# Designed miniproteins, single chains, continued (4): the designs that were tried, part 64

Each design is a single chain, and the fold is of that chain. pLDDT is the mean over its residues in the fold that is shown.

## One batch from the design tools (miniprotein)

Design m14198
Fold by ESMFold2-Fast:
Structure m14198 (fold): chain A 92 residues (1-92)
Amino acid sequence: MLPPEVARVANLGLGSSTIKDRLAGEAAAVVGQAAVDAGMSPERAAELARRVRERIVSQDNPSTKSAQEIVREVLREAGVPEEVVEEAVRAL
């Protein structure tokens, strides 16, 4: 479980006025960090983060659970190790 202060700092860095955009921003930050931790380039990490954001924003009623599933799918498709994938899902 991510400490609340760390989650708040991530959310502040992704600042947006809507709840949907905030959830998408949080998930994007988590995916970006996981991709970097897995040894991917910053550009590739940004591409995965953008993909996660777009998928969450396209949902009518995104939830933490739906965001976790999208994060898991995107990271697995990118070949990120399962241990890193599950750490990212825990961070949401």
Scores: mean pLDDT 74

Design m14199
Fold by ESMFold2-Fast:
Structure m14199 (fold): chain A 68 residues (1-68)
Amino acid sequence: MEKIKKLKETAKTFVENEDSIIRIAESLSDDQKQQLVDLILNISKELEKYDPDLSKKLKDLAKKIGEL
């Protein structure tokens, strides 16, 4: 339960700061962008059972970063 609460708080922080994260991602190498996408997708996967709406928002963010 505590792990999921922390993941939700982290996910909310990413979603609330989407513009800042995208700006940071634009400055990253292709390898670093892929690592960031993989991290966000891993968090999304763990949250899918507990918060599907937040999981979807993280997938949308990961897609935007991957399209840079």
Scores: mean pLDDT 82

Design m14200
Fold by ESMFold2-Fast:
Structure m14200 (fold): chain A 64 residues (1-64)
Amino acid sequence: MTTVEEVTVKSGAELRAAIQDGIARGKKLAPGDTLVLRITLPDGTVITVTVYSDGTVKTEVEEK
């Protein structure tokens, strides 16, 4: 199962907290599950953090 969550952050501290929370939750995923966090920065930049049940983490930055 894939869980997708959208998060809006206002500071670098909130961004760091959101990423760390996502990674911690990823470690508790059931086998075969995936967590995707779409983090929107104040400037409109979107950071997508994909965490897999095996502990693999992929980070992508999208700018328009």
Scores: mean pLDDT 78

Design m14201
Fold by ESMFold2-Fast:
Structure m14201 (fold): chain A 76 residues (1-76)
Amino acid sequence: MSKEELEAEVTAAMAIIMAAVARLMLSRGAAPEEVLAVVERARKLVEENRDELSEEDYELAMEAIDEVEAEARAQA
């Protein structure tokens, strides 16, 4: 595994964890704006590493991000 491949895998995992944390924050009554800030950071992390991510990792991370964004926007 190259350093770039490892960084890409870590990026996908981090984005998914950030999405899960954002969803937990939303369920605990955090302001939608705070949740959307975490979502935006996760999305930028994935997009910055798009070319290094596998299609499966990209889709999995983006699905997690999109779900939380939709929930946060529905509460705004």
Scores: mean pLDDT 81

Design m14202
Fold by ESMFold2-Fast:
Structure m14202 (fold): chain A 65 residues (1-65)
Amino acid sequence: APKRTVTITATVDGKELTISQEVSMSDAQQGLAGVRKLADDTYKKAKKTFEEGKKKLEKLLEELK
C-alpha cells in the first residue's frame, strides 16, 4: 500500500524539533481522529528521540575531556 510522510514540528526543552513519520492509507480511513492520534504518538516518539540524542551527545562531550 502507498505510504505518505507526515511531518510533526514540536518544541522540546525550548528547542524546536521537526520529525517525519510514514503513514499508511488505512490510518487516513479513520478520519481526523485517527490522524490526530497518530500525530500525538509521533510527538511522543520525537520527544523521546530528542532527549536520548541530547543525553548521548552530552556524555560523549564529557568523555572527550
Scores: mean pLDDT 64

Design m14203
Fold by ESMFold2-Fast:
Structure m14203 (fold): chain A 68 residues (1-68)
Amino acid sequence: MSPLERALALVRAALDHYASLGLRLSDEDVDKLVETVVASLESRGLAISPEERAEVRAAALAYRDEIF
């Protein structure tokens, strides 16, 4: 699994978890979630480009809006 695919899976799982608690994350909270996931992967030596980070953010916002 690529670093991008791992980031997308982790963000989606976190959003599903918050949705199960009845919590819709704000845009700011989604940004913090994406930053946390990317930083976690980078700390393990996995590279995520700025373009891939933007893609993860866009996908996270779209998925949040789909599940709420």
Scores: mean pLDDT 85

Design m14204
Fold by ESMFold2-Fast:
Structure m14204 (fold): chain A 73 residues (1-73)
Amino acid sequence: SVEELRREFLELARRAEELAAKAKGKKALEAGTLVGVGLIVAGVGRVAGVEEEGLRRAIELARRAIELAEEGI
């Protein structure tokens, strides 16, 4: 459901932000930027009536942000 996707995205975004806070240099900035873009994509998808598609894209971005943040630790 859309509500389950929203919960998954927010949990992944939280993990990405926590890891980005511990990461250093360019990887911290790249991870933080992807989380921000994911939040925008999710919000725009909701307003545009494509919330599920927006959340799926946001989840992909949050997962990539986690990978980048881990490389910076």
Scores: mean pLDDT 85

Design m14205
Fold by ESMFold2-Fast:
Structure m14205 (fold): chain A 70 residues (1-70)
Amino acid sequence: SELEKLEQAVEEARKLIEEMQKKLAELEKKGTPEMQKQADEMRKHIDYLQGLLEQLEKKLKELKKKLEEE
């Protein structure tokens, strides 16, 4: 169902963001110029994924509200 697909997408996005945030923290601890470049790219990717997650969560809430109106 559309609801199940959205719930799965939200959960997968949250897991990806969490894993990337953990990797980012490790890169930031190392502090080398090479690691700083990787950290910068990872921050941009995390920001993009957080934007997508927000959109998916809003769509999921809207769909759930529509189902409750039945």
Scores: mean pLDDT 81

Design m14206
Fold by ESMFold2-Fast:
Structure m14206 (fold): chain A 69 residues (1-69)
Amino acid sequence: MSAEEAIEELRGMFDALKAAIDSAPPEQREELVRVGREAAESFVEKAKGLPDYEKIRELAEKMVEELEK
């Protein structure tokens, strides 16, 4: 996987999660945010072998912050 592919996949995943959170009842929103955070952490772990790892890590952190707002 290229860094560009990883970034695009990460953005798509968080866009879908954000839409799901917006449409979910309040009791499910906290769980969806938790799932998103876990998915971001998994992506960062897998990205450690990529040249642009730091860029992917920054994007993942930013997306999790946006989900928590």
Scores: mean pLDDT 76

Design m14207
Fold by ESMFold2-Fast:
Structure m14207 (fold): chain A 79 residues (1-79)
Amino acid sequence: SGEEAGREGADKGAEAVRLIDAGKAGGEEASKAAQEGVEKGLEAMKLGNAAGGTGGALSGIGAGVHAVLAGGESKAARG
């Protein structure tokens, strides 16, 4: 079902976030960015699921992960 597909996407996104976090010892900023990205991804999944759209849920999760990566790197580089 669409709800199951959305949850699977979220699980894979969370695994990616965990791998990134595990690669950075003692990074409070990295931990915050990762958690924020996961929260945004989960919110997008809930909204997409409520609308009955699996595409919206999966897209939201992808956007959340991408935002964490891009935002974290951009802030760290200060560029």
Scores: mean pLDDT 54

Design m14208
Fold by ESMFold2-Fast:
Structure m14208 (fold): chain A 97 residues (1-97)
Amino acid sequence: MKISKEELERMKEIARDIALVLQIIGDVLDIEYGDEETRKKAIENLLKTVREMLERLGFDEETIEEYIKFLKENIDDIEAVSKMINELTKALVEKWE
């Protein structure tokens, strides 16, 4: 049977969500282990990627701004950042179950 246009679009959306998770993991590692320039770039990328993930999860702008504020205020707390990322990743995976 031919893959439907709807199934193809669903697969593309899942692939984008997986790509966002991988980008976040890379950015978190660069923040923890990178030099000053790598860390600065990784923080900018992380904030942008987390915003896109929250938008794709259907959060409103007010909720997105609260998450971004939390991330900015806790960027040096790798345990707090990792916990937030794990919770968002779980929510993203559950979206496709």
Scores: mean pLDDT 80

Design m14209
Fold by ESMFold2-Fast:
Structure m14209 (fold): chain A 91 residues (1-91)
Amino acid sequence: KEIWKKNVIKQVKKFLDKYYPDLSEEEKERILKITEEMVDAYFAAKSFEEAVKRINEIYEKEKPKLTPRQQRVLEDVKSLIELFLRIDELF
């Protein structure tokens, strides 16, 4: 679990550095903190459906606190996390 969480956070950080290099370090840290919360919600969930529901609840909670640019970044990151979850469930 801990190794997988570290790998997901590392991949999200690389994604932000590559596709959103204009973000400040503070903005990147905020997105990474939300990423960690989403990953922790997945590990606490009893089913894949519950995990997706909790991740969406985190997204809706955080969205109004973010700029339109940061909201777009978080939407892309959420999609990337959902992809990692689907891969984890297959293997």
Scores: mean pLDDT 83

Design m14210
Fold by ESMFold2-Fast:
Structure m14210 (fold): chain A 74 residues (1-74)
Amino acid sequence: SMKDRLEKRMVGIYLDLQELADAKQLSQEEVDKILAELSERGKELLDNVDKLSEEEAEKRLEEIRKEALERIEK
């Protein structure tokens, strides 16, 4: 299902961002906060995925990823 595909992509994004944060030597507190915000926003997307087209869902996931990435890059 589209939800299953997005959940797998979310897990991949989560792991990639964790690896990037580790490489940047961010504190665990900063990482936990960023990943918690990513998880909460991802949950909202997944809870509403049945109301979205595949293209809209992918766009929203990419926006969530970019926002989390910007927080890590600061």
Scores: mean pLDDT 80

Design m14211
Fold by ESMFold2-Fast:
Structure m14211 (fold): chain A 72 residues (1-72)
Amino acid sequence: YREAGDLRGYAEALFEEGERYYKEGRLEEAIKKYEEAREIYKKLGDEEGARKALEKEVEIGIEEIKRGVEKL
């Protein structure tokens, strides 16, 4: 796959953008960026990158669940 290096760099940029949105408190945008990064990592066979992105998605999901439970 000739452009694997370019795609990996793109996935890393998406992951970094997700980190920025997360710090800004923009959870929906952060999740979207992590999901996009994870999809690219999976296509590249980069299990480590895909796992790292998934961990961030889960972390944000847990935060959303906690907020939902406290609303009760």
Scores: mean pLDDT 76

Design m14212
Fold by ESMFold2-Fast:
Structure m14212 (fold): chain A 55 residues (1-55)
Amino acid sequence: SPVEDEISRVEAEFAREARRVYQEGKAAGLSDEEINRRLFEVARRYHERVDEVRA
């Protein structure tokens, strides 16, 4: 379905963003706590975007 196709694209985009946040955070010497906080925000935005697509 068009909705499921869009969700698959959103999942791929957020998976790439999460990898980038983790890699950049490690390269910058951020603490695990700070990296986890940033990853939590990525996950939160992902869930909001999925909810918008399903609305």
Scores: mean pLDDT 86

Design m14213
Fold by ESMFold2-Fast:
Order: C-alpha cells, then sequence, then structure tokens
Structure m14213 (fold): chain A 67 residues (1-67)
C-alpha cells in the first residue's frame, strides 16, 4: 500500500545519496516510487545492488512486493 511505497522511497533516497547520486535526483526517484512507479523502483534496486548496498536493495524489493 501507500505506507510500503513511502518507506521504499525513503530507503531509495538514502541508498542513492550513499552511492553519490545528487540530492535532487535521489528525491525525484523517491517521489516517483512513492507515487507507484515500479519501473523506477526496479531500476533503483538494480543500481543499489550494483553498488553493493544489498541489504537496502533487498528491503526495497520486499516493500515493493508488499505494496
Amino acid sequence: GEEELKKAGELIKEGALKIGVSEESAETAARLVEEGNLTVGRAAIRELKKAGLTEIAEEVERLLEKA
């Protein structure tokens, strides 16, 4: 639901900032995921996994499946 999408967006923003994505781009990705854009969510999971943020990526994946 909306709560899971919001939490996924927050984790995506946190992970994106850790891997050097700009604050503006990280906020945009988070907002799109909170709005239900699962394509952006899946792309973010892939990039987080590539950067070695596996735990954050797995939690985002779980939240998107629950949403």
Scores: mean pLDDT 86

Design m14214
Fold by ESMFold2-Fast:
Structure m14214 (fold): chain A 86 residues (1-86)
Amino acid sequence: SSEVEKLEAKFRDTLRQNAEALGFSEDQIAFFERQWDEILSLVRQGDLLGALKKAMETADKLGLSTMEKFVLSIAVAGLANKIKAL
């Protein structure tokens, strides 16, 4: 729905702003955004475990810390719950 698309767009913008603030390169951000499209597809399908696995694999490739991976997992689960409620 258009409401899901608006929620996804706002979440993507927030993630991009945070990545830029953390000093990620444009190539790293572009890589994350491509992987994020796959993560969102899994979330929309109701495959939360698949989405979390893909998010952790992406975080590993980007060199994220254990704490940053944990925060990302909370963000993915939070988005999934908001989409399910729409």
Scores: mean pLDDT 79

Design m14215
Fold by ESMFold2-Fast:
Structure m14215 (fold): chain A 113 residues (1-113)
Amino acid sequence: AAAALLSAGNSLLANGLLALSKKDYASAIANFTAAATLFTQANDLVQAAIAYNGLGIAYAKLNQYSNAISAYNKAIALYNSLGKTSPATYANLAAAYAKLGNSANAAAYAAKA
C-alpha cells in the first residue's frame, strides 16, 4: 500500500514540476496538491514538504500570494517536524510576504534563507 502511494506521489510530483516548467500553473497546482496528499498518507513527509513548496511556487506565479504563503507554511511545518530546514522555502515565503507589502515578515523569513 505505502509503495503504491509513493509511486503515484512521485509521478504526480514529476508532472507538477513539468507543468511549472511549461507555465501550466493550474495543472501544477492540481498535481502538487494530489502529490502532497499521497506523500502525507504514505508518511513521506520530506516529499510532502517538497510538493507543498512546489504548490506555493505555482500559486505565487499566479499572483495568489496568500495561497502561496499557506502552502509554504505547510512545507515549513513538515520540515520543522523532522528537525530540518529549507532555505529555498524560506526565501520563497519572504518573497511572497514582500509582494503583499508585509515588510516585517519578508525581512524575518529572508534572514532564515
Scores: mean pLDDT 91

Design m14216
Fold by ESMFold2-Fast:
Structure m14216 (fold): chain A 77 residues (1-77)
Amino acid sequence: MVEHRLEATLEAEDPVAAAEELAARVEAEAAAAGGTARAEIEETPDGAVLTIVVEAVDPQTGERVRVTHVVRFLRAA
């Protein structure tokens, strides 16, 4: 199994809505690739934190790939 972790911090006027939009896009991409995605959104006083775990199998190698995305959305001023 290959595991990757990606972390990012972004600003958004509506952090929760931005997190929900990104989660929906990643879930759609994972499904299109024959994989799965699990998203969790935590609201914070300063915005929201989105954690998405994507799992897929590389059809060329048969190897399982897991990618964890942690995105912090801060409320724009």
Scores: mean pLDDT 80

Design m14217
Fold by ESMFold2-Fast:
Structure m14217 (fold): chain A 86 residues (1-86)
Amino acid sequence: MSNEELIREAKTAVRLAKEGGAEYKELRADPNADPARLAAAALTAIGGALTGKIVKKLAEKQGNKEAVKLGDEAIKLAAEGGVTVE
C-alpha cells in the first residue's frame, strides 16, 4: 500500500470505530434496544478497530507516523464504545 492509501484506510477505520462504538454504547444503555442493531453496531466498531490494528502494524513497518496515530485512534474509539480487540 502507498502512504496515501494507508492513511485513507486508517481514516476509514477511525470513522467506523467512532460511529459503531458510539451507536453500540447508546444501544447497550437502552433496555428496549433491538439485539440485531446492537450486534450490527458492535460488528462495525470491531471492523474499525481490527482495520486500525492492521493499518497500524503496516504503518509502523513503513514509518508512516500519521497512519500509526490514526490506527491507535480507531482502537481507542472502539474501546470507548465498549468494544476491544486483543
Scores: mean pLDDT 84

Design m14218
Fold by ESMFold2-Fast:
Structure m14218 (fold): chain A 85 residues (1-85)
Amino acid sequence: MEEVVKGLDDVIAELKKQKAPKSLIDAFEKIKGIMAEALERTSPERQPAVALAMAEDLLFALESLFPDNQEAIKLVEKVIEIVRR
């Protein structure tokens, strides 16, 4: 589960490197906090399913709102791959 949170840190770092709008960076930081809290409140057996659902919802939102940000989309897809392992 630490790997999933690290994956979101990598997305946030890439957005900061791209000088993305502060509102987008703040939104991802809030989503990271929500995901970390949800995972902490979830049993270990259910954490992969919860993390996967949240990461897939984030990917859908990112593709819908920022379809041209392919680098951020690819980083979220990598988070999904980490959860599936």
Scores: mean pLDDT 74

Design m14219
Fold by ESMFold2-Fast:
Structure m14219 (fold): chain A 90 residues (1-90)
Amino acid sequence: MIKEFPLTLVGVDGSPSVGPGERALATFTNSEGKEVTVEVTLSRDGDHLVALIGPWHPYTKLAGADRIGFVAPLDADGRASSGTVIAQTG
């Protein structure tokens, strides 16, 4: 099953948006209704920032999933402040 959660991104330095390769604080509400904040570095893939996290990672368990991905569309400045967490189970 695939579930999607809203994602908010801010820079670890307090910047209101993040660019490719920058360290980000990613905040979302998990399947248990708990707010979770994790540090990730997102890479550019076309017009999006992406990070794919494998099943061995603690963040995947925090999301209540077997796999998770972070996807955020880039704005006109090549930065992102919001996106989607994609959680896969089974």
Scores: mean pLDDT 77

Design m14220
Fold by ESMFold2-Fast:
Structure m14220 (fold): chain A 82 residues (1-82)
Amino acid sequence: MERFKKLAESIEKNLPDEYRERFKKAIEQAEKLLKQGASELDVELHLYLEAYRIAQEAGNTELAEKLKKRVLELQSKIDEEE
C-alpha cells in the first residue's frame, strides 16, 4: 500500500496541476487492479500509460517522451517475466 502511494505521488508530482484530477481516476483504477490480484509492475505500467496519454493530449512533448521511456522499460520487464 505505501509503495503504491509513493509511486502514485511520484508520477502525480510530474504532471501539471490541470491533469491531476484525471490522473486521480487512473489511481482509483490501479487500486482496483491491485485488489483483483494484478502485479505491482502491471499497476505501475497502467499509471505511467495514463500519465503518458495525459501528457500527449496536453501537448507536453517533453513530459510525454520522459513518460514513454518509463512505459517501454516497464513493458520490457513484464515481457521478460513471461
Scores: mean pLDDT 75

Design m14221
Fold by ESMFold2-Fast:
Structure m14221 (fold): chain A 90 residues (1-90)
Amino acid sequence: MKEEILKLLDEAIQAVKNGDFDKAIEYLKKAVELVKQNAEEIRKDPEFRKEILKRIQELVDILLQSDMTPEQKEKLFELIREILDLVLGE
């Protein structure tokens, strides 16, 4: 579970770097679903939560610098926000 979530986030980062919007959406949707299924366990693991937040920060930084359209960036930020809400326990 933990390695799968981190791998999906790393894959999403690479997809954004490559300008591959469809793959970025696919990986982030899979990450949202897996985080949602394991949200309680993730919130009880500070070290793993820290690793997720680190990757989210990298993803946000890369996305802000990307040549993706505003509409594409908005869709990716919506998925990022869902992950943050689940991880931080909103």
Scores: mean pLDDT 85

Design m14222
Fold by ESMFold2-Fast:
Formats: C-alpha cells, structure tokens, sequence
Structure m14222 (fold): chain A 99 residues (1-99)
C-alpha cells in the first residue's frame, strides 16, 4: 500500500540520518531521530530500524569500548538505553558491542 511505501522510505531516511549522527557522536540528534521513528514507523519497521542503528553503534564504538577496558561510557549507554526503550532492545546493543 502507499502508506507502507511511505513508511519504508521514511525508515530509510531516518536510518541515514541516524548513521550520520552516530558517526559524528551527535547523541542529541540520534535521540530525536529515535523518537521520530518510534512515533511514525510501524512496529515491524521500527524493529528493523533499531537493529540497523544498533549495528552502526557497535561498529563505531567497538574501538572506544576496547580502549576503555570496560563497558560503554555512561553517555553512550544512556543513548543506547533511550533508543532501546522505544522497542525494548537495550540489552541487544550491549551484547552486540561486546561481541
């Protein structure tokens, strides 16, 4: 349907913005994008969006996590939790980052 096509396009646009925010460590923008996704996307597309965002977070922060000899920083963990609370995926982000 037209609505499904619009939602897929929106998800792709939000995902591109989220990946750029992650690369730039712009957590305020990432939080805003996550909230928009939670409000505008279907549960199925929201899940797909969050899975891709979690992969991007793990990739960009893998080196920092390794260098700190410990868990993700409090700020990064809080951003991951805020994103995860929208779909209950916070634990998955931590698991992916430690793999």
Amino acid sequence: SAMEEEQKKLMEELLEKAKEAIKNKDWETLDKIAKEAAEKLSPELQKEFLEEVFKALAKEHAQEIRETHGPISEAELEEARALGESAGKAAEVVAAAQA
Scores: mean pLDDT 67

Design m14223
Fold by ESMFold2-Fast:
Structure m14223 (fold): chain A 68 residues (1-68)
Amino acid sequence: SEEESSGALELLANTLLERPVSGEQAAEGVEYLREKGLISEEVAEKLIKLAREGRIEEAAELALKEAK
């Protein structure tokens, strides 16, 4: 549901902002949410790209924006 997707994206964003994670760890988290159907393919691809580029703060900001 949209509520489940929003909750998953907020949890992801908070995790990325509250502790150091590698781009690979962040990308794995996003792929997990995609596989569970909690986020769209389009959002997942954008977040994975930012994570792999080391742009973790931007990935978190996008996740919070998409949670709305």
Scores: mean pLDDT 78

Design m14224
Fold by ESMFold2-Fast:
Order: sequence, then structure tokens, then C-alpha cells
Structure m14224 (fold): chain A 100 residues (1-100)
Amino acid sequence: SSELKQLVREFHAEAAKVLDQLLEENNLPEPRPSVELFEQMMATAKKIEAAKTKEEVLAQLKEYVELVVQGMRAAGVPEEVIERFRERMEELLKKTEEKM
């Protein structure tokens, strides 16, 4: 539905904002994803576009968070910062699910 697509757009926008804020607050450079990680992120975006159920969308948003975490870890982001990102993403996922 158009509402579901809007929630996905809002989720990605807030996730990007949270990541940028955490990196800036900790004086960390923006991580450059590997080709493989970028391809996995693009595949997740296509799966979200093809998703027919709320459960499928939530599963793909969770996969997206894990890919971002993988990128942060590969870039040498401290585990404390990654944990803060996960906490913020868990809150965002819960709010997104409640609006579905």
C-alpha cells in the first residue's frame, strides 16, 4: 500500500539521520560500504518494494539494520556506538510496526 511505502521511506530517513548523528558525535568518518554489502542493501530495497505483507516489510527492515551494523563493524566503529544504533533502531522498528 502507499501508506506502507511511506512508512518504509520514513524508516530509512530516520535510520540515516540516527547513523549520521552517532558518527558525528563520536568523530567517526562515514563508512564506505563494500560492493557486496551495497549489493545486499540494494537487494533488500527490492524485496521491500515487492513485499505484500507487514511481516515481510518488517523482516526486510530488520535485515537492513543488520547490513548497516555489518558496515559499521567493518569500518571499525566501536561496539558501544553500534549498540546505541541498535537501541535506536529497535525503538524505530517498534514505532513503525505500531503504525502498520
Scores: mean pLDDT 81

Design m14225
Fold by ESMFold2-Fast:
Structure m14225 (fold): chain A 77 residues (1-77)
Amino acid sequence: SMMELEKKVAEAMVEELRKAGHDELADLLAQLTDLRLAGQGDSAEAKAIFAQLQKLVAELGKEKYKEIVEKAAKKVE
């Protein structure tokens, strides 16, 4: 199912972020994914987590974040 694929992609992203030493970013992504899968993606909590994720991704740099995303995507293939 589409939800099963989204869950696998998110789990792979969390693993690659932790492997790269970005534990805070991984924790926030896991929390946001759980809220979205529970149908709470538009909650105040989800919006706050998303804002913090955007800040940490900007601090990490888009190129490094893209590399982690691409590694995670290949794990789900």
Scores: mean pLDDT 82

Design m14226
Fold by ESMFold2-Fast:
Structure m14226 (fold): chain A 99 residues (1-99)
Amino acid sequence: MIPPEEAVIGTAHVETVEFSSWEEAREYLRKLAESRGYEVIGESEQEFVSPAGERLRAIVVNARKGSSIVSIIGAVPASQKESGEWEVRVLAPAVDKLH
């Protein structure tokens, strides 16, 4: 298991991106994966509550390049229209030695 401090620093890239629609956000996340040489292997929509108590809507794109898998997450406040600023996060899971 990775220490929490290294997991936070080494596994997450966070940026704010402005989109005009939910569909534009979805296509952006897919193209971001593809532009880095990853193939999209799965896509889902989720709603969750942040640690601050805010309800968020998210698109999760799972993508693969060789043995590497990444998750690209775009999230927007559920109280806001889908146009505007989204938080985009790229998560790379740790390689497990018990494979």
Scores: mean pLDDT 66

Design m14227
Fold by ESMFold2-Fast:
Structure m14227 (fold): chain A 57 residues (1-57)
Amino acid sequence: LEEELQRAEEELKKEKERYLKLLNDPNSSVSKITSEALRYIGAEIDLELLKRRLEES
């Protein structure tokens, strides 16, 4: 669980960095930005669920 939490935090950080990089790239397509935004949101949700599960233990 704690290792899963650390992995989720790292994944969130990577997804955020990818999303911000695409936002700063003038050649990025809207579809590509949208897909990365969805991945970033998904990673945030995963981290929140893992945190709640760890607190229940």
Scores: mean pLDDT 77

Design m14228
Fold by ESMFold2-Fast:
Structure m14228 (fold): chain A 55 residues (1-55)
Amino acid sequence: MLREEALEGYEYTSSSGTARMLYLAMRQSKDQKESDDLGRQLVKLAKGKKENDES
């Protein structure tokens, strides 16, 4: 629940269609690795880095 609420907060900071796709894909992901990877991408977008930096 807290995890999902955190991601919902991210949607508020990012209004891109990509953000919504990543969130939905993460939620529907059947593999934990895939879900985790998608979540990391969401966090990056929320911070406004958007492929600028990973580390």
Scores: mean pLDDT 60

Design m14229
Fold by ESMFold2-Fast:
Structure m14229 (fold): chain A 92 residues (1-92)
Amino acid sequence: SAAELQARIEALERQLEQARRELEELRPYMSPETIARIEELLRQAEEHLRRAREALAAGDVQTAQQHLDQAEQHLSDALVLLYLARKRVLES
């Protein structure tokens, strides 16, 4: 439903803000290549989230869901890299 998609969008916006804060916290402990990869994944997640909001506003629930699924996948990939970086810091 549109209401379920709106709730997913709002949850993803909050998770994306948390991921950006964690990236800044872990920045001194990561290689420039890893930082660039996480930044690109978060950028792709934000772009798909923007497109999901636009599609939902237009009443295109199917397109909104497709973009939301893509945004969630890119965020998930970024969170895995952040998790591995945090684990490395704790094991050092």
Scores: mean pLDDT 90

Design m14230
Fold by ESMFold2-Fast:
Structure m14230 (fold): chain A 91 residues (1-91)
Amino acid sequence: SALEKTLKELKEKLEKLKELVPPELLPLVDRALELAEKMVEAIKAGNKFEADVYAGLALIVLSVIKLVTDDPEIKELIDEIKDLLEEMRKL
């Protein structure tokens, strides 16, 4: 399904982000992953409002990581993750 494919890609990119960020940013990456997982659970439950809230919160956390990093590879990966979250919001 489209949801399963996008979820797999999202998880792969979030795990790559965990490997690239300095240790001090790991709690923010873990929070983004937690929020993304809650978004998927809400989508599976048919709760579109709750899914949109978790997506919005994940996007905010990712934007904070992007703001505090100078690494262009991390910034580019965050933009890819943000695009996947917006794609899932349309499901």
Scores: mean pLDDT 86

Design m14231
Fold by ESMFold2-Fast:
Structure m14231 (fold): chain A 89 residues (1-89)
Amino acid sequence: AREEAERLAEEFKRLLEEHLEDKERMEAIIQMVDEVMNDPRASPLTQLNFLRQLALELAEEFESKGKLESAKAFRELAERIQRKLEELS
C-alpha cells in the first residue's frame, strides 16, 4: 500500500516536470505532495485520494487551456490511482 502510493507520487511529480511550464507552481505542488506523503498521520488511502484529486484538478486546468495531451496524462494517472484505491478499500 505505502510503496504503491510512493510510486504513484513519483509518477505524478514526473508528469508535473514534463507538462507544467510554471516552475514556481510546479515547486508549490511538489511541496504539497511531499507534505502529504511525509505526514505520519496520512494513511496510504488518504495519500492516494489526495493524489487522485490533484491529478483531476490539473487535468481540468490543462483541458481548459487546450493542452489536451497534458490533460490526458493526468486523467490516465487519476484512473490508475482510482483502481489502486478500489483494490485497497
Scores: mean pLDDT 85

Design m14232
Fold by ESMFold2-Fast:
Structure m14232 (fold): chain A 82 residues (1-82)
Amino acid sequence: SAAEEAKERMRELVEQASDPSLSREERIELAREADLVAQAQVHAGLEAGDLETVEALAAFAKELFARNPVFAEAHDEAVREL
């Protein structure tokens, strides 16, 4: 399903962003991509009228992004500078 694919993509992006060889700029770009994946799925669920899926996806993304402190910092910077 699209929701399962989005969750997997978000996990992959968080893992990539956790690579210690990455620059902070590269990490921020990965965090932006993860945020856009989450936003696209929330938007799709809202258009479908599936509020339960929207809330579950938003909660999943929030917990996933906050779980790793390095990613959380990059994500905060990515959304603040947009």
Scores: mean pLDDT 80

